# Designed miniproteins, single chains, continued (5): the designs that were tried, part 61

Each design is a single chain, and the fold is of that chain. pLDDT is the mean over its residues in the fold that is shown.

## One batch from the design tools (miniprotein)

Design m18238
Fold by ESMFold2-Fast:
Structure m18238 (fold): chain A 82 residues (1-82)
Amino acid sequence: MEEEIKKKLEELEEREKQAELEKEANEALSLMLRSIAKMVSEEEAKELLKKAEEIERKGEEELEKTLKEVEKEKAKIKEEAE
């Protein structure tokens, strides 16, 4: 029973870690697009900035959703451990 709980918690921690890494990757990509936008035409810059904002927004939403789901699952595991 306790070993199964530990395994579930490890899986949840791995999900959190992966979500954080994905957000960092999205932030790096967004910064790259913003940097390129400074070197291209105004019309191309608008498209790159729009992509950067979309990547940032989706990355934040996905991280927040994953962290909320993981936190809820951790709370359930803790409550079930009577």
Scores: mean pLDDT 81

Design m18239
Fold by ESMFold2-Fast:
Structure m18239 (fold): chain A 104 residues (1-104)
Amino acid sequence: SSVEEKILKLLDEALQLALDTLAQMKQSSPRERELIKTKLGVRIIGLSSEAWLLAKQSKDPKAIKMAEVFNKTLKEVLKLVINDASEEEIIKVAEKGKKEIEKI
């Protein structure tokens, strides 16, 4: 499905954003880290809205379920980055989300 391919690509973009943000936070002061976390939250909301819009524009009846899994995955990724979780944990959550979308 073209919508599945677009949502999976968007998930890969979200994962890269999360990993880049985690790396940036490790090089930042406590004050800068709070601003970085806030900016990540805004970008995650944007990506979630994009996935939802792709699903609504799709004629694929499974697209809404894919967007729901995508949004749930991004929420967990955001939580992990905010709590300074490992890159491995963030990657595992994204991979689980990808597999769940592929099973729809």
Scores: mean pLDDT 88

Design m18240
Fold by ESMFold2-Fast:
Order: C-alpha cells, then structure tokens, then sequence
Structure m18240 (fold): chain A 62 residues (1-62)
C-alpha cells in the first residue's frame, strides 16, 4: 500500500495517494513512512499546514 502510494505521488496522483496512505495509517498507526508520504503529497497539493501536521506526527513516532 505505501509503495503503491509512492508510485501515485510520482505520477502526480496526489489525492489518490492521500486516500491510500490514510488507509495505511488506519491499519498501522506506527508506519512512519506513510506519514512522511502523506506530508509530501499534501505539500505537492500546496496544503502546507496539513503537510506540516503529518511530518510532525512522523517525528513523534520515532
């Protein structure tokens, strides 16, 4: 799922990637990579506030 979301981000399908990553963190809330990719996808959409929130969550898990 996380690898599939990364491919979607590379293809510019940011909204699809976000939906897949939200499912991934619901299944495993400790998946740091899923939060990092959510931050990246939101940043690509220009949603800086959401991107920062997910980046901080990724740091909290570590």
Amino acid sequence: KVEEAEKLIKEGKYEEAIKLLEEAIKEDPTDVRAYELLAKAYAKLGKVEEADEYLLKALEIK
Scores: mean pLDDT 79

Design m18242
Fold by ESMFold2-Fast:
Structure m18242 (fold): chain A 67 residues (1-67)
Amino acid sequence: STEEEALEQAKKDVEELKKLKDKELIEKAIEVLKGQIELMKKAGADPEIIKELEKLVEELEEALKKL
C-alpha cells in the first residue's frame, strides 16, 4: 500500500539522517514527517502505520538533542 511504502521510505531516510548528523536537515525532516503524519491521519490511514511514523519522529528528535 502507499502508506506502507511511505513508512518504508521514512525508515530509510531516518537512518541516513542519523548518520549525517546535520541539525538543519534533521529539523526539516521532522517538520516534513509531522506534516505527512497529519495528512495521513486525515485520510484515515492505518493507526499502526501512524504509530510507526511517530516513533521515527521521536528518533529524529532524540538525534537533534544529541547535537
Scores: mean pLDDT 84

Design m18243
Fold by ESMFold2-Fast:
Structure m18243 (fold): chain A 75 residues (1-75)
Amino acid sequence: SKLSAEERAEAIASLEADVAGLIEAYKAGEVSDEEVREAAERARGLARKAREAGEEELAAKLEEAARRLEELLKE
C-alpha cells in the first residue's frame, strides 16, 4: 500500500507546484482566505493519512505545505 519512490517523488512535486500556484493566486486576489484555509486543512488531513500509511517524507511535505498556507493568512 506504500507509494513507489517514483510515485512519491511525483506526489511531492505535484504538491509543491499546487502550493506555489495557490500562493501566487492568493497574492493576485484570485482565491479567498477560506479557499486557502480549506487547502491547509486538507493538507493536514492528508499528512495524517500519509503518516498512518508509513509515508513519512510525503507527510512531512504535506505538513510543510499546510504551514506555508497558514503563514500566508497571518497578518
Scores: mean pLDDT 85

Design m18244
Fold by ESMFold2-Fast:
Structure m18244 (fold): chain A 55 residues (1-55)
Amino acid sequence: SLEELRRKVRRARARMAGYSDEAIELYSQGPENEKKAREVALKEAEKRYDEIKKK
């Protein structure tokens, strides 16, 4: 269906951007959730980066 195709495309875009599974789910739900997905992805990336940098 068109809705499934749109969600698949959004999932692919979020995955390509390096989002986590949680952020991808938010991104796939629609445009308003794109901002939330980006915020989640940034927080996760910062935490992971900090932990890796200290090792």
Scores: mean pLDDT 73

Design m18245
Fold by ESMFold2-Fast:
Structure m18245 (fold): chain A 74 residues (1-74)
Amino acid sequence: SMEEFFKEADAAAYEIGAAVDLVVAKRTGSVSPEALERMEKLLDEIQKAVDAGDVEKARKYYEEFRKLLEEAES
């Protein structure tokens, strides 16, 4: 159904967003190695949630990822 497609697309968007943010953080060198390790673990959890079709879980891990990135770059 279209609802299932949008659910999968939303979950994939969180994974793509986190992956892009992680690449940018690594390239700019603005984030500590400890924070990068935590971000990589959060991306892994987002990927697992996406694979499971759990959009809500993917969103929660993405919010944790974004909070960590914001704190690490400030």
Scores: mean pLDDT 83

Design m18246
Fold by ESMFold2-Fast:
Structure m18246 (fold): chain A 78 residues (1-78)
Amino acid sequence: TVKELEERAKKGDAKAWIELGKIYMSRKDYEKAIEYYEKALELDPNSAEAWENLGGAYKALGDDEKAQKYYQKALELK
């Protein structure tokens, strides 16, 4: 459940923050998804997955400049 992911995320599971972000992306709540991906990056700043998903959220909001910046950051970490 979302509550189980929130508990795991608050206990320091960066992947749980990414999964929460993906859930909110599917709900088209892009601002909430961005908050969750940013929390994942606070725990693991080298997560290419979190940077890529953050770029996707900004792209969905129409912020192409930020989307491109974060996609490039993800690529640099691969």
Scores: mean pLDDT 88

Design m18247
Fold by ESMFold2-Fast:
Structure m18247 (fold): chain A 57 residues (1-57)
Amino acid sequence: MKLTKEQVREALRLYGEEHGVELTDEEIDRIADYLANDPEKQEEFVKAAPEAVEKAL
């Protein structure tokens, strides 16, 4: 599954909110950039947070 950087950012925000983890916009941007450039890490993220990813789509 290929996610855009914006979809990854939104999924990270939702994941953080659901798990009570306060992520800054800078941290979200950095993680999203990393995941957008690595398809294997992106697939791992989708498997770890499938509901957050689905809501971000």
Scores: mean pLDDT 75

Design m18248
Fold by ESMFold2-Fast:
Structure m18248 (fold): chain A 74 residues (1-74)
Amino acid sequence: STREERIAAVRAKLEELVARAEAEAGEEVAAAARAAVAGLERLAANPNPSAAEEAELAAVAAAARPALERYAAG
């Protein structure tokens, strides 16, 4: 997969988390999820990402998975 495809996949998961958090989990969780989306968009805007920025993207993706799984059951 390309970097663009990976970023799009992570963004879709974070946008799902924002929608679920706004509906069910409350504003603090929704604000954290929106901040994560903003961080991802900042990373996506860089055409020459460093190893640290790629690691940050991977960490955001890893953190989003458990949160989405928690909301998927309810």
Scores: mean pLDDT 68

Design m18249
Fold by ESMFold2-Fast:
Structure m18249 (fold): chain A 88 residues (1-88)
Amino acid sequence: NRAEQLAEDARRAPLELAESLLESAKAKLKQAKEGRLFSDKEIETMKNTLATLREKVKDNEEAMALVKEAEKLFEEAIEISKENKENK
């Protein structure tokens, strides 16, 4: 049934996008903890990606929870990167 498949894909797509964002956030946090300095452009890209995905998944509570977790990890990564720059 094509209608059932499209409805299921519409439900799953927000979760897959949010899970991918969370993995990206975890990778950025790891890089920051390893001493990486993020450029202003990289920080802007992280914030824009987060804002875009938050808007896309806002109607899916589970996906929104993952996006909020990714937001916290991105914020922590940015803060650690700033501290790395100040302690250099």
Scores: mean pLDDT 78

Design m18250
Fold by ESMFold2-Fast:
Structure m18250 (fold): chain A 58 residues (1-58)
Amino acid sequence: MEDIPLDGLLTMGTLAAVHPEVVEALRARGIGIDEPISLKTVREVAEETMGKEFAEEL
C-alpha cells in the first residue's frame, strides 16, 4: 500500500484512478480491483485475465 515503486503508479489501483472506465470494464467481467490484482499492472492483468483486448487499448 505505502512505499509503492514507480510501477505502483501503473498498477491496477493507480490506473483505475486515472482511467475509471478500466475498472468498470473489469467489474463487468467479474474482475475486482483487489489484492493481488491491484498490485499488478493493467497490461499484465489484461493479458492474464481478459486477453489482449485491454492490453491493445492501453
Scores: mean pLDDT 57

Design m18251
Fold by ESMFold2-Fast:
Structure m18251 (fold): chain A 63 residues (1-63)
Amino acid sequence: LSAAQQAQLAARAANPPSEELAAVIREIAEKLRAIGDALTEALAGIKSGSISREEADKMIAAA
């Protein structure tokens, strides 16, 4: 891409609506990460017999 085309794409990405949308996406990504971590821990606990299915469901709900 030419320097002018790259500058136009950068300007589009940096406009105020994109900044606000990026903040919302970051918040959603952080929440999804927490849920993913809780799910992984719950599954490991079930496989090891350390927790019951009910406890695993509570861990996921708490994330």
Scores: mean pLDDT 72

Design m18252
Fold by ESMFold2-Fast:
Structure m18252 (fold): chain A 92 residues (1-92)
Amino acid sequence: SKELEEELEKLVKKLREEGIEVEVEVEGNTVRITIDTKNILKAIGAALTAIGLSFDGLDIKVELKGTTVVLEVTGENEDEALRKAIEVLKSL
C-alpha cells in the first residue's frame, strides 16, 4: 500500500540522516535492504538480528559482505514484504 511505502521511505530517510548508510529496493513481493555498518561486528550483529526475525514467518535471506549486510525480505504479497521490511529496519 502507499501508506506502507511512505512509512518505509520516511524510516530510510531518518536512518540516513542519522548517518546510517542504508539503501532499500522494492521488487514485487521482495524488499532488498543494504546496510553498510562500516564495522564488521555491527554487521555480524545486524545479520544475527535478521536471522532471528526470520522465525516470524517470512523468508529473510541474509548475506554478509565485509561490513555490508544485505537482507532480502520476501512476503506472500507486496504489503506483507513492506510491513516486514519496516519491522526489520526498526529492530536493527
Scores: mean pLDDT 82

Design m18253
Fold by ESMFold2-Fast:
Structure m18253 (fold): chain A 64 residues (1-64)
Amino acid sequence: SRSAELFARLSAAVERQRPGATADDELAEVFAAMEEAIDKLIAANSSEEARKALEEENRELEAK
């Protein structure tokens, strides 16, 4: 929710700053960069969950 709101604000600000003269390409690049950043953050979070699960399994093995 916070990320979505932040991106909405950034999108509105960028769009307002450059009133449509050559905005299409530059806006598309900005949006693409933002989506890639979010994808990387989600991927990193998923990897950490997997690592945590492995650590818990390893602790059980160490206890035996």
Scores: mean pLDDT 64

Design m18254
Fold by ESMFold2-Fast:
Structure m18254 (fold): chain A 63 residues (1-63)
Amino acid sequence: EEEVDKKIFEAWKKFLDTLSPEELEGTLAELERQREAARKIGDEKTVKFYDELIEYLRKKLEE
């Protein structure tokens, strides 16, 4: 796939896979703040993108 958003998402997943649990927790807080900012301006596509990353990260922390 040649989609930019897919490549960005894959890069984020690779980055998250290199983080310790403590670093993942800090990154989660940052992503949540960015998602809320996007939600407030009605950028639904960006909200969905961050929501997917946050879910991935939360699953890594829970498992």
Scores: mean pLDDT 78

Design m18255
Fold by ESMFold2-Fast:
Structure m18255 (fold): chain A 82 residues (1-82)
Amino acid sequence: SVIDLIIEALKLREEARKIASDPNATLEQARKAMELYEKAVENLRKAFELDPEKAQKYLDAIAEARRAGKSFEEIVEELKKL
């Protein structure tokens, strides 16, 4: 579903961010973070292919939640309730 693809993309992006924020990360770990980020972008593209209007509404809700200072965990839990 559109929501499942968006939630998966958010989780992949968060995993990539955690790896990239590690000051001891190796070049190999940095490459893994880039691959996870690319997978997140792919899942977002698939969501838009299924339902572009619904995908955009979810992304707008995520952007608004981030501007309001909500954590990654809070955003994911709110999306699961939709």
Scores: mean pLDDT 84

Design m18256
Fold by ESMFold2-Fast:
Structure m18256 (fold): chain A 81 residues (1-81)
Amino acid sequence: MLQAVLVAEFPSEEAAKKAAEELNKVPGVRAEVEGKTLTVTVEAEDAAALRERVMRAVKIVKEHGGEVVAAGASREELAAA
């Protein structure tokens, strides 16, 4: 499995929570809210599916006034919740 992690900042905690609710509706996407900061984990079987899900996540973030401030790849061993 391929994985990507995005960190986004929002103008308000309410905006972050609304974005998280929409992100959690997307298959393979999980969002965790910490105040005004959102951590989004995206998982997919291949690079094309991962890219599409990342692009969708970024769109949802921007629709709620958020800005993606960091992005990275996680290894499976480090992705344990």
Scores: mean pLDDT 78

Design m18257
Fold by ESMFold2-Fast:
Structure m18257 (fold): chain A 52 residues (1-52)
Amino acid sequence: AGLAEFQALIGRELPEEKLRQVVKSVQISLGLPADGVADEELLAALREALKR
């Protein structure tokens, strides 16, 4: 569930293992723990970061 929504937010289709690497990179850029899990906390932070 979280990975599919994360993929929709970044607008790029990737296999799960590549998505986990992107999730970690996004977590680092947002100051979140880099565990590779696309949870609701990450998705909320990403939505806010994408609003410029």
Scores: mean pLDDT 75

Design m18258
Fold by ESMFold2-Fast:
Structure m18258 (fold): chain A 119 residues (1-119)
Amino acid sequence: MLKLTESGGGTVKEGGSLTLTGTLSGPVKNVMLLAWYRQKPNEPKKLLASIDFTGLGVSYAPEVAGRFTISVDWEKKTVTLDMRNLKKSDTAVYYVEAVVIENGKGVVVTGEGVTVTVV
């Protein structure tokens, strides 16, 4: 079974940069999409960035476009979110999700989340 683990969270100063890493444990052959979500205090969980299995289909939410960059490394089995020009409003719990094809259907696998605090 695929498992996702986030790392690279912590406290960073406003205007700073931080890289989050999602590590994929287990089989990756049926992973179709990887995405980074966040949940800010008192807000719903929101999709920030996604990348497909080819690494060529990439999308960003408007509020992070130009500041955040998603990438996937299938050899290392990692998906990264490079965050630049961080704002206090970027304080949230960040989650990696994967869409995996199981029995001809898409199944969502979600990591446990990592906290980012911008001070």
Scores: mean pLDDT 87

Design m18259
Fold by ESMFold2-Fast:
Structure m18259 (fold): chain A 71 residues (1-71)
Amino acid sequence: SAAERRRRIEELMEEINELVAKLRPRSTPGQLTQLNGLLDQAELAAKQENLSGLERVLETLRNMEKLIEKK
C-alpha cells in the first residue's frame, strides 16, 4: 500500500541519515564530498518515492562504512 511504501521510505531515510552522521567525523575531504552527494541522491529518491534508489544509496553507504572502518 501507499502507507507501507511511505513508512519504508521513512525507515530507509532514517538509516541513511544515521549512517551519514556516523561516517562524517571519520571521513576524508573526498569521502565527505561523496557522502554529501549520496545524501542528495537519497533526498531526491525519497521525494520521488523511489524505494530502490534509497536502497542503492544505503548499500553504497554500507560499503563506504566498511572502507572507512578498515583505515
Scores: mean pLDDT 86

Design m18260
Fold by ESMFold2-Fast:
Structure m18260 (fold): chain A 64 residues (1-64)
Amino acid sequence: SELASKYAAARLLAIAAEIAGKEEAAREALRLVEEGKKALEEGNEEKAMELYEEAIRVAAEALE
């Protein structure tokens, strides 16, 4: 699913940011991923998607 793909991408980019030494961005991206998981547990798929997309953006911008 798109939601599962974005979750996976967010986690992979956060790990890449950590490896690149972008510690603050990696922590923020992982925080957003955990908030997205919490939203999904509460049945809010739209909020989970938004949080995963924000995590992707934070980590990707740090890697530029």
Scores: mean pLDDT 87

Design m18261
Fold by ESMFold2-Fast:
Structure m18261 (fold): chain A 76 residues (1-76)
Amino acid sequence: MKSRISSQSVAASLLAGVAGDTETGVEMILEQIEEHGIDSVSPVSLDLLADAIPGELGRLLRERSEEKRREREALE
């Protein structure tokens, strides 16, 4: 079910914390995925994680981000 939370506001809040410490931002996203599953994480957070983790894992994270975007578009 879609939540009424602006992805732009969430991204702005996340980036405000990550702008000076990318490592902390990545760790927070990884904790969220481990604790609540990848579906609990926004597409923007997955894109940020993919940028920090190159290679096959980064590709999988981008694929999941795109899947979540398509799912939201189909529901709207």
Scores: mean pLDDT 60

Design m18262
Fold by ESMFold2-Fast:
Structure m18262 (fold): chain A 66 residues (1-66)
Amino acid sequence: LPPAKPPTPEQQARADRYVELLEKIRKLTPEEREALRDGIAQALSNPEAQAAIDRGVERLEKELAA
């Protein structure tokens, strides 16, 4: 298989942020956290998915900041 393009540091940071927000709302196992982080980082290679993830992060941050 051809090597998948690795996520950029920016995409990794964005994925970490989203997982942290989800972890505050839901109890995640370390395995679930790692799987979600990797999946989100891979999804961020798609511009459409980037917009959806950014919207999700903003919504979660607003809820947690209230």
Scores: mean pLDDT 72

Design m18263
Fold by ESMFold2-Fast:
Formats: structure tokens, sequence, C-alpha cells
Structure m18263 (fold): chain A 72 residues (1-72)
């Protein structure tokens, strides 16, 4: 499903952020948000994660943003 693919991309983005590959992390979170177009809460979580990476958040903070979005 598109949701499963979006979550896979988000997981890859988080791994990229953990490695310090911030450009790849932002790109993958943006792609995940596009694939989650039918789920506004999930899309918002991925967009928030991409923004956090751009603002210099740690990968742990980005993970927390994703987990909060998945629960909301």
Amino acid sequence: SAREEALRLAAEALEAAARGDLETAVRLFQKAAEMASDDPALRAAFEAAARAVREGASWQEVEDILLRGLIA
C-alpha cells in the first residue's frame, strides 16, 4: 500500500539522518509525505520531520516527531 511504502521511506530517511546524510533524509521524508497524500496526519508528520532535519534536530528528535504523528 502507499501507506506502507511511505513508512518504509520514512524509516530510510531516519537512518540517513542518523548517518548525518541530511539532504537524503529531507528528500526521503518529502517523498514519504507525497505518498501519504490520502492521510493528512501522516503527511503532516513527514513534513514536520523534514522541517526538523532542516532546522538541525537530532535523529532522536525526528523519531519522536514521527512517533507522535503516528499516534495522533
Scores: mean pLDDT 84

Design m18264
Fold by ESMFold2-Fast:
Structure m18264 (fold): chain A 89 residues (1-89)
Amino acid sequence: MEDAEKGREYLKKGDYATALKYLQKALEKDPNNARAYNVLGEMYFDLGNYEEAITLYKKALELDPNYEEAKENLAKVLEALGKTEEAKA
């Protein structure tokens, strides 16, 4: 929990390298850490890697189906991906 929260703090600051380090540490300690998967998804979404973000948000929701932030984040990335496909088509 604490390491995933640290990851989110550094992600908000735009320090992706430090954010990734804390998120990897969180997952090494607890591979079922839904928050760590959600924050990793936020990082990939910010980088424009929408498919990876979708996979990570879905993993967070598999671990915690009531995780509102992950549901909201999944909806946002699906909308962004849909707009990208619309512009491409």
Scores: mean pLDDT 81

Design m18265
Fold by ESMFold2-Fast:
Structure m18265 (fold): chain A 55 residues (1-55)
Amino acid sequence: MEEAIEKAREKAKELVKTESPMVARGAFADILVEAGVPLDEANKIAGELVREALK
């Protein structure tokens, strides 16, 4: 689970440069769900990752 979050965090830094924040958030949520994170947690984590990547 932690490895999937780190992978999504690295992808967030790349995707926020080329995609809108909304599109990037959706893509990260999908990655986390595929890695076994529950949908509600995946959506929350994806939103936090995009917010941190934009700082």
Scores: mean pLDDT 73

Design m18266
Fold by ESMFold2-Fast:
Structure m18266 (fold): chain A 110 residues (1-110)
Amino acid sequence: MAVLTQPSSVSGKVGETVTITSTASTDALGAQDFNWFKQKPGEKKELLIYFNSKRAKGVDDRFSGSKSGNTATLTISNLKKEDEAVYYNAAYDPKDGWVWGPGTKLTVLE
């Protein structure tokens, strides 16, 4: 079964830029479109980025996505305390269905 690998945690200061990466274990999964979601405790997953680089409606322009080979990158610029959350990468595999990354916890320091 194909998997997505993310770092368990990242941190940055208010006003800095952070990146979160996700890497597909297979070229078949890596050829798919990658999507990024934000989740705070007790809340639903919020779609941030779809089709590798497109922002969802109402998402701040500080959030951007890119993809190179089997690796997707979420970039968050001008960090705010409200950005503290778990960030999930997901892609649809034609054999396995939706594949979800384990999530990356973002900590925002003052």
Scores: mean pLDDT 88

Design m18267
Fold by ESMFold2-Fast:
Structure m18267 (fold): chain A 66 residues (1-66)
Amino acid sequence: MVEERLEQLRRSALDAGATEEQAEEIVREAMEMVKRGESVYEALREAYRRISEATGVEFLPPTDLE
């Protein structure tokens, strides 16, 4: 389910050192992309890129995002 993937995204952001506010912003942006009709994979891929930019930690999309 999309909600479960977004929850995992939030946990990944927090684990990488993002603040709660940054994690909420990243999840909100991903949710808006999905709401607009973008694929869940594309939304999550961009969200992981934003986590990397915010925290300085490099993240790759999981292979299970198919």
Scores: mean pLDDT 73

Design m18268
Fold by ESMFold2-Fast:
Structure m18268 (fold): chain A 77 residues (1-77)
Amino acid sequence: SEAEKLLEEGKTYLENGDYEKAVEWFRKAIELAEPGSPLRIEAYRLLAEAYYKMGKFDEAKKWIDLAVEEERRRAAA
């Protein structure tokens, strides 16, 4: 899917240390991913990792909390 391609591109930037671009690609993947989907949850976790690596710990926590909430929604469905 398009969301999967965006997630893959984001992972490439994350691996190469381009955290700002990784954030942009993961945000796009989240926008296209279905609520509660494993892909959206993974995108939230990767977005949090990118922020953590940039030293933006408050943003990283925000996205991890959203990943946990999305996982809870998926488990309840």
Scores: mean pLDDT 85

Design m18269
Fold by ESMFold2-Fast:
Structure m18269 (fold): chain A 120 residues (1-120)
Amino acid sequence: MEELIKKAKEKFEEGLAALHAEDYEEAIKYFKEAIELLEKAGEGKSSLMARALNNLGEAYYKLKDYEKALEYYEKALKIAEEANDNNTAAIAYENLAKVYEALGDYEKAEEYRKKAEELA
């Protein structure tokens, strides 16, 4: 359990490094590995899981895979809310707004930005 969480954190940090380097496909691989390790560790509803899902969504967003970005941001939001992690939930709402703005749905983007502000 603890060893799995340690490996998940290592994969999460590798994902962040890849995301910062703009290697989005490598970032996706590392975040998915972190998520699998967290699920095996019973940490599927943790703040770290929600953060990993948000960053996985960000990598897909950068690749303009908006369908996958929405999927992972919505999963991140649900887990962040279950974890009472208002910071991660606010980030998920802001990220959902960014996707809808990119899709031209400005009304839905504004609605999600307001939800993010309510949590800040």
Scores: mean pLDDT 90

Design m18270
Fold by ESMFold2-Fast:
Structure m18270 (fold): chain A 80 residues (1-80)
Amino acid sequence: SESEQQIIEESVEELNKANGDELAIRKVLVKFRDYVLIDVQAQSEEEREQKFQYLVNEVLKQVKNQEVKETFEKLVAELV
């Protein structure tokens, strides 16, 4: 949806500005979790997990800094 694209675009911008700041990266993950839990709360648990993973994958495609990508993927793995 358009709202999902906006969240992705804003998150990509934040991650590109993070410059290895783990706190900034964690804030993006919290934003994704809150979006999935609040905006899609009527969906099943499976759909919430799929939506979260979709947002993660779309952001990873657009982040140019490899170190930030690796840190983001590591933090996502810690949440599963």
Scores: mean pLDDT 77

Design m18271
Fold by ESMFold2-Fast:
Structure m18271 (fold): chain A 66 residues (1-66)
Amino acid sequence: MEEAKKLALKLLKEILKEKGILTKEDFEKIVDKVSKETGLSREEAKKIVVEEAKKLLKEDPSAKAY
């Protein structure tokens, strides 16, 4: 679980740094990567990615997640 959170946060930060915005397509790609790397179901990976995205966006108000 902690590895999934770290991976999600890393991928989210990378996309936000490069694009300044997190699109639905980028979000789905992160969920897929977290699911595959950690062996979690896509639904469980999505919950983790959503939580980490919400935390990250509170720290960077210039970025948005979808």
Scores: mean pLDDT 74

Design m18272
Fold by ESMFold2-Fast:
Structure m18272 (fold): chain A 113 residues (1-113)
Amino acid sequence: MKEEFKKAAERFVKDAEYAIKLYEEGRSPSLAAEILRRAATDFEEVAKKVAPYSPEAKKLQEVADELRREATRAIELWKKGPEYQEEADREMERAVELAKEAIKLATSLINKL
């Protein structure tokens, strides 16, 4: 469990950092959002198994769940058309902020494992 959680957290950090880089470079916002959504979804499943036994893992699960929702919202808004572009961009900005927070929490937890 501890080793599986550590590997999942390391994978999440790598994927989230890559997505943030893609977004900040303006190269593919929709791909960045999809990577964040998948990374948060995959990590949340592992975090749920540890959350009842670790307050820090519970906090990280909560942030990952919020990240998944914001990234999903951005993707759905972009699909609705150009009139939703500004709202989608705001949801993506919030997803990036949540991803940065999740990276900090995950890195702190990895260092304690």
Scores: mean pLDDT 83

Design m18273
Fold by ESMFold2-Fast:
Structure m18273 (fold): chain A 107 residues (1-107)
Amino acid sequence: MTEEQIKELQKFAEKVIERVKNSKYKNDKTLNELIEKLKEAIKKGDVDKIVTLIIGIALELALKGDFELAKEILEELEKLLEKVLGKDHPLTKAAREALELIKELEK
């Protein structure tokens, strides 16, 4: 990833944090622990951890029954990763697979 692409991913991660903090889950212990880890990953520019932690946040939201927010986060993440890493990158595939899992769990 270029420095500019890493900054775009970091900005997206910050928006994910804001969405959770503005949701009914703002005081959830597990989500706040994932958010703190995500903040550290953002600070370090750790692409693998940023992506994995965003997927973790979305899966936790789905487990709490918020399939809409979880899907929106993963759809936006998948589109961003496809743009910056390409559709066949392992991280792009991981986001896509997590999105499909959430869609299946919603049924």
Scores: mean pLDDT 88

